# Designed miniproteins, single chains, continued (5), part 24

Each design is a single chain, and the fold is of that chain. pLDDT is the mean over its residues in the fold that is shown.

## One batch from the design tools (miniprotein)

Design m16801
Fold by ESMFold2-Fast:
Structure m16801 (fold): chain A 120 residues (1-120)
Amino acid sequence: SEKEELEKIFKEKEEEIKKAKTLEEQSKVISELVNLINSIKDKELKQELYNRLLELLVELAKEAKDPNEKGILIGTLSVLMQKAIDEKIVIEKSVVDEVKEVLDELGVSYNEEELNKLLG
């Protein structure tokens, strides 16, 4: 099924991202994953994988020791969150809470009301 094929590709890309030796390699695979999710026509499946991508990016941002890597990951999170608001993709409260936690830890300011739009 399309769902099984997309979940398999997502898992393979997640493993590639975690094994990437350079920021350039990591960013390339993240961009490929973003493009894949953006191509999904099924709203429920797109929403599920979008949530999974945000969870992955939060995990990577928390684990990153290089300030440049953290900055790129946070920038990507911000762009994806804005796109989710614009396209009315519902993000799970647990994922939104994890995003807020990583932004707070890094001293990145955000608008609470804007982020709450992700909840639907």
Scores: mean pLDDT 83

Design m16802
Fold by ESMFold2-Fast:
Structure m16802 (fold): chain A 90 residues (1-90)
Amino acid sequence: MEAELEALREELEAELARAAAAGELNPEEAPRLLEEYLAALRALREGDYAGAAEELREAARAARAAITDPEVAAAAEARLLGLADKLEAL
């Protein structure tokens, strides 16, 4: 369990780093993406996996709004939703 949680945290951090590096972000939406990311990490740290999954779904929506390249945005959304599903399965 602990090793699986650490792997999920690493996947989440890598995914949000990819989203941040994805080129131009909409400056009005980028703060929301960061806020949802930090909320998901906080919930994970507190052991609130259901809350972390919900925040990752909000992060997926924020990524679709913030990432200006629609193909990159769609890929980021899919990966964040996949991480949320993994957290709910724990």
Scores: mean pLDDT 74

Design m16803
Fold by ESMFold2-Fast:
Parts: structure tokens; C-alpha cells; sequence
Structure m16803 (fold): chain A 85 residues (1-85)
């Protein structure tokens, strides 16, 4: 994995973990009002709640959050590359 890509993934994970601590409840409330939210974002929010509330599953939740961050970063970079061409 390229060093720049790993740095972007690590920064995204840090943002998600901060969201879990600060704004997760508000985010969940807004998602319940928005039926158009993609399933992968709902899954990410569920793993953020697991990370916050379930100590036994914390490491599993962290790995799932990291995987989601990696997939979103890779997709975003691919879309930007396509738009630049």
C-alpha cells in the first residue's frame, strides 16, 4: 500500500472514532429520517456504536471501521482520477 494512501486511511479512521465519541447519537437520529442512506454507511454507524459500547467486540469493530474507511478512501480517489481524465 502506498504511504500516502495509508495516511489518508488513518486520518479517516481517526475522524470516525471522534464521531463515535461526539456526534454518533445525532448522526443515528438523522439517518433514521433519511431512507436514501446507503447500507454501507448504516453498517459503519453500527460498528461505531459497537466500538463505543461493547468492550469485548471493540477490536473487531475497529477492524471493520478501518476496512470501511479504506474502501471509501479508495473509491473516492478512483472517482477523482476518473474526473481528472
Amino acid sequence: MEAELQELIDRRVAVYLKTAETTLDKLKENMEKSPEVEPRFKELVEWLETYRTDKEKREEALEKIRKAAEELVREGLRQLEELAR
Scores: mean pLDDT 75

Design m16804
Fold by ESMFold2-Fast:
Structure m16804 (fold): chain A 77 residues (1-77)
Amino acid sequence: MKLTTEEDLELVPMSPETKALVEQGLKVLSSLPTQYKAQIRAYIAAGVAPKGAQESDDPMEAVTWMVQAILKEEAKR
């Protein structure tokens, strides 16, 4: 089991494949808090995603990486 690194949470340009995975994950995770859904949609609109999400092949994993990136940004405040 690898620990999450700061590099894996670095925002990089979002691929169309990652966008599709994240949108699919958001449909499955309908119970996600509204603030996280809004921020994930903002990342999709900006065309950026964490490196871990770009390397993910699972919709749930991709959304989890997006949430971890949001939590990292909140921790900087």
Scores: mean pLDDT 76

Design m16805
Fold by ESMFold2-Fast:
Structure m16805 (fold): chain A 93 residues (1-93)
Amino acid sequence: DPEVDKIVEDLRLRVLRAAYEKEDQTKLSKSEVLEIIRETLREHGFSDEQIDELLARVKKYIDENFEGDEITVQEFLEEVLPFLKELLLELLG
């Protein structure tokens, strides 16, 4: 799906840029990741209701699969981003 792939690529680039601007370029806080997702979805025209639904599911996934308050860029790209892509396909398809 070209629209979903565009959102996924935008999310990938935003997470990489956010990490790059930190002293530790390998990690982001879970709250920062969730905020990047919120901002990206809002800019792509999602309603607040759709964003809240998606973020609730993403937050649950992150909290169940990753310990502590941080997530690595690799964990985001390899696990969280594919999960989010499936949610976007479910919501839009």
Scores: mean pLDDT 85

Design m16806
Fold by ESMFold2-Fast:
Structure m16806 (fold): chain A 118 residues (1-118)
Amino acid sequence: MKLSDILEEYKVTATVLPAEQSGAEGAKPDQAVVAIGAVGRLRPDATEEQGREAAEQLSDIVEEALKEAYPDAKIVARRSLFDPERRRATAIALGIVPRDKAQEYAEKAKKLVEEKLK
């Protein structure tokens, strides 16, 4: 299924969290957590079931983008949510990366998600 048939108006976010502020157990002081998120609005003619499937596909896309940006990234959380009241599909992935390059990996992952959603 192509996401552009189900979702519109994408927003992609990337945030770097110091290991101690991330709540990610097992992150070391020289590591950081990159949070990559994607949100899309469900098209008027799409079903809620398609919205749930689209949220799952978004979660695959954000996780894959983070792993492509940094192949050794340890994925510590992945979430997908479809909000039927607001007709929004949301996905987030959190990955542990080296702190010194965390911003570069966050920016790379964001661009990869944006390219996959075109």
Scores: mean pLDDT 81

Design m16807
Fold by ESMFold2-Fast:
Structure m16807 (fold): chain A 66 residues (1-66)
Amino acid sequence: MSAEQRAAVARYLALAASDDELAAALGAGTLVQIGHPEAVPPLRELAATGNAAQRAAARYALEQLG
C-alpha cells in the first residue's frame, strides 16, 4: 500500500485504541472503509486485550472486513 494509506491505517488504528467510545467507533468504521488487510492483526489484538469500547469497535471492524 502507499505511504498515505499506511499512515491512514496507523492513524485510525490509534483512534480505535482510544478510551473515548466515539473515537474508537470512528477509527474502526474508517478502517472498514479503507479495507486494508494489514489492519486485521492489530484489530484482533485490540478485540482480545482492549477495554470494552475498544473491543466492541474492533469486533465490528473485523466482522465487516472478514
Scores: mean pLDDT 78

Design m16808
Fold by ESMFold2-Fast:
Structure m16808 (fold): chain A 92 residues (1-92)
Amino acid sequence: SLKEKILTENPILLAFSPFRSAEEVIALLQAMVDVAEELAKKNDPTALKRARFVRNLAERYAQLSTDPHLRQAAREAAERAKEIEKKVLEKL
């Protein structure tokens, strides 16, 4: 599944496919946020790093994408990732 791929593959390499459609990027961002949230709920030590990576990636798509649906989905993904970061940091 896409979630399994996110957990096992290098997230940088997965993110930088130049031939992804807007729909594929939206699905990827949402799956990455879901993975970060699941890891945070399990108190996994990698949760913060994963949330920060998705936030940075989503913020880039929100700023640079010409597709309005991708920009909106990216803004939503960035906000979800920020909330995950906040919750993880509050437990430190």
Scores: mean pLDDT 80

Design m16809
Fold by ESMFold2-Fast:
Structure m16809 (fold): chain A 65 residues (1-65)
Amino acid sequence: MSAEEAGRAAAEAARAGDWEGAREAGKQLVSNGPESGSKGGRIAAELAGEEAGDRAGTGGAVLAG
């Protein structure tokens, strides 16, 4: 699974309240390497941005960590 797919899956699962699905998507990001984790986090923040952006402070902190 690509970082983009994993990020989108995590965002959709979290938004739907499927935390198990979000966790599995997160594992896919990690398995693709640390760089994919950051990229997937950004993509997840963008795709869930309308709702999650307010909650996550636009995701800036997630991108750095």
Scores: mean pLDDT 60

Design m16810
Fold by ESMFold2-Fast:
Structure m16810 (fold): chain A 95 residues (1-95)
Amino acid sequence: MPRELLLRSIGEVLRAIGDLLDLEAQKAKAKASKDPALVRATLAAADATIADLRRTLARLRAEGAPDFALRALERAIARVEELRAELEAFLEEVE
């Protein structure tokens, strides 16, 4: 494995973790506010994050990135999808 690809893969995983933590904080704030506009804004942010993570995963997979990084990104995508589903259900309750 080239050191450059390994370090970049680690960087992308750390970035994905950071993005996920930011979305979890936004979700908590949206739920606490009970503001449908804030819930919709957080859903849009989650959709953008899923799209970005899927592009990153596809690129890293094509480059032969290490398996741990690909699995970490797949887990991050799954967690954002779960977060999105939770917010959609919550939006139905507050509207």
Scores: mean pLDDT 89

Design m16811
Fold by ESMFold2-Fast:
Structure m16811 (fold): chain A 105 residues (1-105)
Amino acid sequence: SMAATKEALQRARDELEEVRELLENGEVTVDQAIDLLMKRFDEIIAATKDPQTRLEMEKLEGVLAVALGVIKTLGKLGMPEEEIRKELIELLDKFSEEIDKQIKE
């Protein structure tokens, strides 16, 4: 249902905000933040009973996973941790903005 999808999107949005704050405060490394985000999205999907909502969350996790893979690649190419942290925060902000648009529609 539309309500179930909005609820799952709101949960995803809240998890993105929590991880963003942990990154900004230096409480997690970039790799720890990526692992935490993927774990939290897996938990949201596992808790989702509505098949349509589950499919939408799986699509969202897929897009996020590709973007996070790019961030990991920057580290392997020798980008400093603090620059990668900034790139990840900017990515999470953009992803949050896209989720907010979906919730409003």
Scores: mean pLDDT 88

Design m16812
Fold by ESMFold2-Fast:
Structure m16812 (fold): chain A 61 residues (1-61)
Amino acid sequence: MSKEETYELAVKYGKELGLDEEGQKRAGDAAVAAMDAGVPEEKGKEVAEKSAESVKQNEQM
């Protein structure tokens, strides 16, 4: 899975979790940052899901 696909999945998951537009972008950015840090493309879906969940937990702190 490409970085772009991982970003799009994180945004989609964030939207489904009820995140605002900023939260959705933060989820996507976090997922791409993890991929840039060396997470293999095969883990893209897991990274996207975890990034969205992490942003949701920190949303409206």
Scores: mean pLDDT 77

Design m16813
Fold by ESMFold2-Fast:
Structure m16813 (fold): chain A 94 residues (1-94)
Amino acid sequence: MTPEEISEALARLAERARELGLPEEVVRLLEEAARRAPGLDLDEALALAREAMAAALAALLGLDVERMLALASDGEAVLAYAEPAAKALLEAKE
């Protein structure tokens, strides 16, 4: 797992958010995190991705950010979280 892979996962989530017509701020938050991730070390990139995904999902699904961060506390779960998060965004919109 690399900062570049984390960046790609965040970029995919941002694209899904845009396809769903989510608020510009949600898409921007995910895109900004994707741009910043490659410039960080792995631990910092994982923390950034976790925060960005938790904030985006909390805004859309009405979930508490602290609870979402707790679910993403396992560093290896961040990339796995990006794919289920994208699916959750799709299902919530439908």
Scores: mean pLDDT 66

Design m16814
Fold by ESMFold2-Fast:
Structure m16814 (fold): chain A 58 residues (1-58)
Amino acid sequence: SAEVLRREGDRLDEAADRFIEAGEKGTPEAGEVARRHGELMRAAGRRLHELADELERQ
């Protein structure tokens, strides 16, 4: 359902924020890796939100 997709997208956004924050506490290299992975997680979250919006417009 659209609600499930939206909730999972929100979880990915929250997980990305926590992942980036944890990386910032390590080495600069760890922070860069965490940032790149966080960006991928946010992109996945955005796609889930787009799919939820598409389903609700039906």
Scores: mean pLDDT 83

Design m16815
Fold by ESMFold2-Fast:
Structure m16815 (fold): chain A 73 residues (1-73)
Amino acid sequence: ASSELQRVQFLVALAKKYRHEYKNEEDTARFFVEEIGKLKSQEHRKRAYEELKAVLPQPLALKLEELARPLLD
């Protein structure tokens, strides 16, 4: 697997670990958007977004959807 796919897996694991421990929804969503934006491949950015959206609580997933949109187009 590429190092970027390992990074995607790491971000998903981090989201699963802290999915119920977020103190600030917007700051947490912005963190994940910034990390997605560091991925060089459009395919890896889309994969990170979809996998994170699937595992995050709904309010955080909705904020991620709003903020990540420019990175996916």
Scores: mean pLDDT 78

Design m16816
Fold by ESMFold2-Fast:
Structure m16816 (fold): chain A 64 residues (1-64)
Amino acid sequence: MKKIKEAVEKVLEARKNADSVALLEGLIELLKLLESASASVKREVAKKLGISVSELNKLIDLMK
């Protein structure tokens, strides 16, 4: 969870700063960490990002 929390924080910080490159880098890192994560962890992350679990799973699939 610690690495996932740090990746979520990077994504939120990049979004706050309107830094598209940092946002993309943070999303790639986060999605790689979520590939093997449990459904409960994915649900928590989706909630923090303001997206649905379905949308999060589609993003993970695209980064495959």
Scores: mean pLDDT 78

Design m16817
Fold by ESMFold2-Fast:
Structure m16817 (fold): chain A 107 residues (1-107)
Amino acid sequence: DKALEELIDLAAEVENAELSEEEREEAIRQLREAGFDERAARFLLELFKNGPLFARALLERAQRLGITVAELVERLERGEPEILELVEEVKKKVEELERKKKEIEAK
């Protein structure tokens, strides 16, 4: 899915970066072109600061649950416990993968 890969690429660009106002507006514009409204785009941008591995894992989990990315964002904004638990599981999995990556790169 080209839209999914474009979202993951955006997550890589915003990972741990202090975005300028202009860079934030451009990222929001890209998300809106992908079909998100401004509120959902801003929410996704904050999630994507966790990096491309987090974005991929989260979006793949959403697809496995049969929910759209837009529905995932709406449910996260509502603070639904099931979706918050999903985000925490994804964060833990990504931390494990990043730790393993650092171990490989340290050689």
Scores: mean pLDDT 72

Design m16818
Fold by ESMFold2-Fast:
Structure m16818 (fold): chain A 82 residues (1-82)
Amino acid sequence: SILEEVREAFENSEVSPVYRVRVAEMADGEVTRERSVEIDMSALDEAQREELLRLLAEIEEALRANDYDRAFAAVARLGTLA
């Protein structure tokens, strides 16, 4: 899962300095809405890392429920962690 990959990245000795999250809604084979954010992983403190993992979990749950409004709101909140 996305959460497992992010947790493994934090637990390793080196983390990529930039992590990109992208969510896209599709209709009729075309992207109708898209939101993306870039997060400087090296700038995150422990509380911000916990919030990142919570927001990624919310995005995964929203996408499983086909709730794109909730997913896009979570991506917007991730943008505040920069």
Scores: mean pLDDT 74

Design m16819
Fold by ESMFold2-Fast:
Structure m16819 (fold): chain A 100 residues (1-100)
Amino acid sequence: SAREEVIELLREALRLALEGARANADNPELSNIFLSVAIGAQEAIDLVEENAPKEEIIEVLELLLKYIEEVRPSLPAEAQAILDRIAELVRRAIEIVEES
């Protein structure tokens, strides 16, 4: 179902964000950026699971993308690559939610 596909995309985004935080545990600033992304992904999962209005789900996902865009330019290339993958998953989730 569309709902299951959105949840799987967001769970992968959460997994990547947590992996990014773990890989950068010795860099608190970068680790905290990935943890903030993980919190945003989890919030979106919770909204989807509770059948929140589409507009609320899209708003949270768009805020997550905006946060990624704001932090990305200052980060190392390896961190940028992880955030780019997360952004792709989030954009796909938005498309599916809008179509539902």
Scores: mean pLDDT 91

Design m16820
Fold by ESMFold2-Fast:
Structure m16820 (fold): chain A 83 residues (1-83)
Amino acid sequence: AQAELDAWKERVEQLMAQLEQALAARDSAAVRALLQQLDALGIEAGENLMPKLTPEQQAEAKALEGEVLAFLQAHAEAILALL
């Protein structure tokens, strides 16, 4: 399960970096596609990853989910302007 958690965290961090670049470029198509990918990755993690994790690993995953939500809230106006 740790390898799956590490792979998921790496994917989330990559998508977040790409989303930040797309927002800076004001690329609405890229922003939309990346938001869909983040949403799909979150749903898959909730269904398939979280049930396999220890409480400590779940806390680690939830901390990253919190960082994603904080990023989206901080950029909400920019995201809405592009959608």
Scores: mean pLDDT 84

Design m16821
Fold by ESMFold2-Fast:
Structure m16821 (fold): chain A 81 residues (1-81)
Amino acid sequence: GSSKPLTAIVNSPEEAEAFITQQIEKYGKVVVLAGSADRNDLSSPVLGKTVSSKQEAKNFVQELQQAKMKYPLRLAAFPAL
């Protein structure tokens, strides 16, 4: 199939790390966006980062925690290559 954005709803930091790591495994380098799953974009915080390793995925999930992002979160991943 064609390369396209993949989206998932995650309920924990562990699910977020697993999702991001899976996308890195498939595509090598990905741009990840995170937002609230239950809000219609009106005041939901959105964080984005380019990640290429499991360590960078862990760092991004830690940034979500530091930003006080509320689960469930909607994650979107795009191939960066």
Scores: mean pLDDT 72

Design m16822
Fold by ESMFold2-Fast:
Structure m16822 (fold): chain A 93 residues (1-93)
Amino acid sequence: MKKKVEFEVDLWVYNTEKGEWVRVRVRVIAEEIDDEEYKLYEQRLKETKPVFPLRTKDNEELIKKAQEALSKDKKAIVRVTPEGLRRLLEAHR
C-alpha cells in the first residue's frame, strides 16, 4: 500500500452563523499517489467545486507540505481525518 503521513494544519472555513471566515486546526492524512492518479485527481478538482469553501492558496500549501513530508519527488493527496471533518462541519454550520 502507498505511504501515508498524518499531521495538523490550519484551514479557513466559512462560518455561516458569524458570516465570516474562521481558522480551524484539523488533522489531515497525506497519501502518496502516482503521476497518473495525481493527474486524474487534479482534473477532478478543476471540474468540481469543494464542499467547503476553502481558500485556494491554503489548499496548494497543504499539498506542498504533504509532498515535503512524504518526498519532494512524489505526488500526494491530502484527506481530512473523520475527526477533522467533524470540526470543519461544526465550524461551517
Scores: mean pLDDT 64

Design m16823
Fold by ESMFold2-Fast:
Structure m16823 (fold): chain A 84 residues (1-84)
Amino acid sequence: TEALFEKLMQKITETGQQAGQLLDAVKQKAPQEELDKLLAKLEALVEETKEAIRAFTAASGDEELGQRLIETLEETLRYLKELA
């Protein structure tokens, strides 16, 4: 449905922006407390994005694509955690 697609696109955009903020903070050598807060927010957005992917793919019937997107998102989060 259009509403599920719009929610998915919104969550992808929010997650990308939050990942960018974390990367910028790492580059600026921000205090660990700030990095921890940004990482926690990113983790929450990743979980929301995974839920949006599952809802959209269940409605669209493309569960294989959904699984691959979730795996890619989880691997990206692991990489960002190593940087923080």
Scores: mean pLDDT 83

Design m16824
Fold by ESMFold2-Fast:
Structure m16824 (fold): chain A 59 residues (1-59)
Amino acid sequence: VSDKALQAAVKAAVETIKKDPNASIEQIKEAVREAMEKAGASQEDIDAVVKMIEEAYKA
């Protein structure tokens, strides 16, 4: 995963939570996916990061 795409993912997650502290995990995952796509991440990298978010939430 590129550093730029990872930074975009973190920024998107933080901004989503700031705007709506009750945002669902699905909303956070969608925001991260869109931000990473705009940063030029591959679908494989996007899927890997989204999966990590989902696993961290369940842990």
Scores: mean pLDDT 76

Design m16825
Fold by ESMFold2-Fast:
Structure m16825 (fold): chain A 57 residues (1-57)
Amino acid sequence: SAAVRAFARANPAAARGLAAALDSSDPTVRRVAEADIARHFGVSGAEARAALRELGL
């Protein structure tokens, strides 16, 4: 997602936190992060995680 990559470049600390939340062992933390991603970027958590990985996050 171009929107997730643009967000991560502008907000690297927040992007690292988002990657950590998506990688969390706590299903509640993952669910909240996925819901926020869907609301703000219109993509799945998997798509957002892939976009962050392209940036080394």
Scores: mean pLDDT 87

Design m16826
Fold by ESMFold2-Fast:
Structure m16826 (fold): chain A 62 residues (1-62)
Amino acid sequence: SMAAEIARLRAEGERLLAEGMARLRAIGDGPISDVTRAIGTALRGIGLIFEAELRERRAREG
């Protein structure tokens, strides 16, 4: 169902955001490549949360 897909996207996005943020906190004086990877993971999470919000808005409209 659409509701199940929206819930799945939101959960996956929240998981990736939390993972990316946890990695950023753990890096300390680590290499720039590790920082970039952690930021990328967090941004993917944000993107999925946004996609879930857009789909939920569409579902409310029709």
Scores: mean pLDDT 84

Design m16827
Fold by ESMFold2-Fast:
Structure m16827 (fold): chain A 74 residues (1-74)
Amino acid sequence: MLSAEQEQQARALVLDALDEAEAIYKKNGEISDEQKEELLAKLRAGLLAAGIPEDEVERYVAGFAEALDRFKAE
C-alpha cells in the first residue's frame, strides 16, 4: 500500500501531467496520439522515479489515459 506522502506525490505528478496536456490542447486545439504517448511515458517514468510501486503506477497512468481520451474525442 502507498503511504499518504507517496499518494500525495503521485496525485501531484498526475495534476502536473494534466496541466501539460491542457496547455498542449489549448495551444494546438488537439492532443496527437504521439503527444499522448509521450505524456503517458513521462508520467510513468516520474511515478517510478518517485518510488511508487509498478501496480500503483499503472493505476494512475490508466486514469490519466482516460482523461486524455476526452481531449482526443473532440
Scores: mean pLDDT 79

Design m16828
Fold by ESMFold2-Fast:
Structure m16828 (fold): chain A 70 residues (1-70)
Amino acid sequence: MDEKLIEIAEEIKPLTDKSGQEAIEKAIELLKSKDTSPDTVARTVGLLLRGLGEALEPWLRERAAESRRR
């Protein structure tokens, strides 16, 4: 299962900016560490969500601007 999650994370990494890439890279390292403690799982999920947020932010800003049209 973790292998597939690492694969998905690596696919997302080039779609985000530098900050998002660093967050996803740290998440991949945590996934590879095989540390299944709740703290590590929570941190890994948080880092992945941060990377996704950075990738989506420009697109979401464009949609928000369009929705404010008269």
Scores: mean pLDDT 71

Design m16829
Fold by ESMFold2-Fast:
Structure m16829 (fold): chain A 73 residues (1-73)
Amino acid sequence: MEKLAEQLKNLAETIAEIERKAGMPEEEAEKIGKETAVAFELGILNAIARSQKLPEEEVEEQRKLIEEAAKKV
């Protein structure tokens, strides 16, 4: 969870930096960065779950970890 929160924060900050350099206001850039990072991680989880045929219970546990990590970003 801690490591996932750090990875989400780093991805969100990277996206926000790109958006800020493009002229987006700080607050809007941070929001877009966070939303994009979370959507990306959930997309990867769904793709892996489909490809590996992960049990629904395991997918739900990982989804909750991503959602909790997102609250720390």
Scores: mean pLDDT 78

Design m16830
Fold by ESMFold2-Fast:
Structure m16830 (fold): chain A 81 residues (1-81)
Amino acid sequence: EKEAKIAALRAEYKALAEETQKAAAAGAAPEELIAQVERIAALLQEYIRLEGELAGKPEEAKKQVEELEAQLAATQAALRA
């Protein structure tokens, strides 16, 4: 079950990343891009947590999620500037 969920999350965030890239190329508004990046970040956080649990390294996964949250905040600030 965890492996199947990890595979599904990976496929979903890749699809959203591709859609976000196309939207950015088309000149989408910063608010739309921020919303897409937030959705991608949520999927990546779940993916990292589940993969860390499966690997027996939940504390390392938690640190990676915290790093991703910091990167998300920086990306949101850059898009709003």
Scores: mean pLDDT 76

Design m16831
Fold by ESMFold2-Fast:
Formats: C-alpha cells, sequence, structure tokens
Structure m16831 (fold): chain A 67 residues (1-67)
C-alpha cells in the first residue's frame, strides 16, 4: 500500500513536469497541478483509491496537453 501510494504520487509529479515542459494551454497545466496536489493529499491520508484517481486524472490531462 505505502509503495503504491508513493508510486501514484511520483507518476502524477512526472506528468506535471512533462506538462510544464510543453507549450500548451495554461488552464490544462493548472488542472494538472491540481491533480498532483490531490495525489499528494491522498498520500497524506493513505487513501490509495484517491491517489490512483488523481494520478489517472493527471495522465488524462497530459494526453490532452499533448494532443
Amino acid sequence: MEKELEEAVKRAYLYLLEAQSLNADPALKAQLEKAFQAAVEAYKNKDLEKAKEASERAEELLRQIQA
């Protein structure tokens, strides 16, 4: 569980870094930053389901930025 929580937060962070390197809509980048913050909050609360949801949301936002 702890490792899975850490991996979810790490993935969200990497998606955020990737998005910040791209020339894209600032609103989508802001939403991805909020998704990362949600993943961090879930990690603090030991909520694996919310951490996974936040990480998946960050991935989806990155795909929109890359489109």
Scores: mean pLDDT 82

Design m16832
Fold by ESMFold2-Fast:
Structure m16832 (fold): chain A 86 residues (1-86)
Amino acid sequence: SEKVKKLIEEAEKKFKEYLEKAKKEKDVKKAGKYLSEGIAEVNGLAGEAIELDPSAREEMLELEKKIKKEAEKAYEEIKEKVEKEK
């Protein structure tokens, strides 16, 4: 459980770093790539957590779902911002 908590913290930190990089991009495709990379990192760490503690599966699936929704929302906001700056 303590190991799982550290993996969750690492996943949230890595996603936040990719999210900030995406927000600074003027190219929507590059922003999308950063968001996709962030999602992939979270999914990888969630998978590691499940392998270490199978009882964490539900918690990890909720984390992945939360991160995916946050990335989708950020992508739409970035698209709107880029269109207004043209």
Scores: mean pLDDT 84

Design m16833
Fold by ESMFold2-Fast:
Structure m16833 (fold): chain A 85 residues (1-85)
Amino acid sequence: MKSLEELEKIVRDLLKALFKEKGDTVTVREAAQVLVMLLRSRGIPLTLDEAERLVAEKLGVPPDAEVTIDQAARAIAEILKELLE
């Protein structure tokens, strides 16, 4: 199985590729969109609203917040590890 650090790097690189025009931050909703795509690729159905809530709870921020790509990548990697174990 991939380590948490390896998952975080993959998610960070994906976030940078998808949102490069926005600079160093993403919204919780944009991070949630990436989480939904990654979970669907593994056969796990999740709504965007459920993903937004999971990301917001993991980061300890409101669902309309902006966070760094590094913070979003870590939160998504931790959620993926929890759901794919």
Scores: mean pLDDT 79

Design m16834
Fold by ESMFold2-Fast:
Structure m16834 (fold): chain A 86 residues (1-86)
Amino acid sequence: EEIERRLREAELAALATLAATDPALRAEMEAFARELERVPSLEEQRELAARWLEERKEEILAAATPEQIEEMEKFLKEVEKKLKEE
């Protein structure tokens, strides 16, 4: 449960980082962030941001370079290893 939640958070953070490196995805992310400012609840904003990244996961990965994907995979494996050690 806790491991799955923290892995999901790490994956979403990695996807957000990759999206920010692509100009087109970054522009979409910035536009969506402006829409999120209209949502009064921080909890709802976080949930909507997570859904946006999850829905665009394939697009984000397709736009990433092989090196960026490799770094993300390495990061996620290190996070998973750390969580299993805890």
Scores: mean pLDDT 79

Design m16835
Fold by ESMFold2-Fast:
Structure m16835 (fold): chain A 68 residues (1-68)
Amino acid sequence: MLSAGEVFARFLELYATLSEEERAAVEARGKAIGDELVAQLGESREGLRQAMYLALVEVLEEVERLVA
């Protein structure tokens, strides 16, 4: 399992290889995932922390699928 910092570093590395259109798609998807998780978990400080981490992991998985 990657730490939050490792997830973010890997995201940035892969994100830099994407086209402008792919980056826009990833940004839109990341926003949708983040908004959904915050709506489900963001009523508490602990829930907001979990939502941020889970959103990062899901966005990394989307980027990895695009570069596969």
Scores: mean pLDDT 75

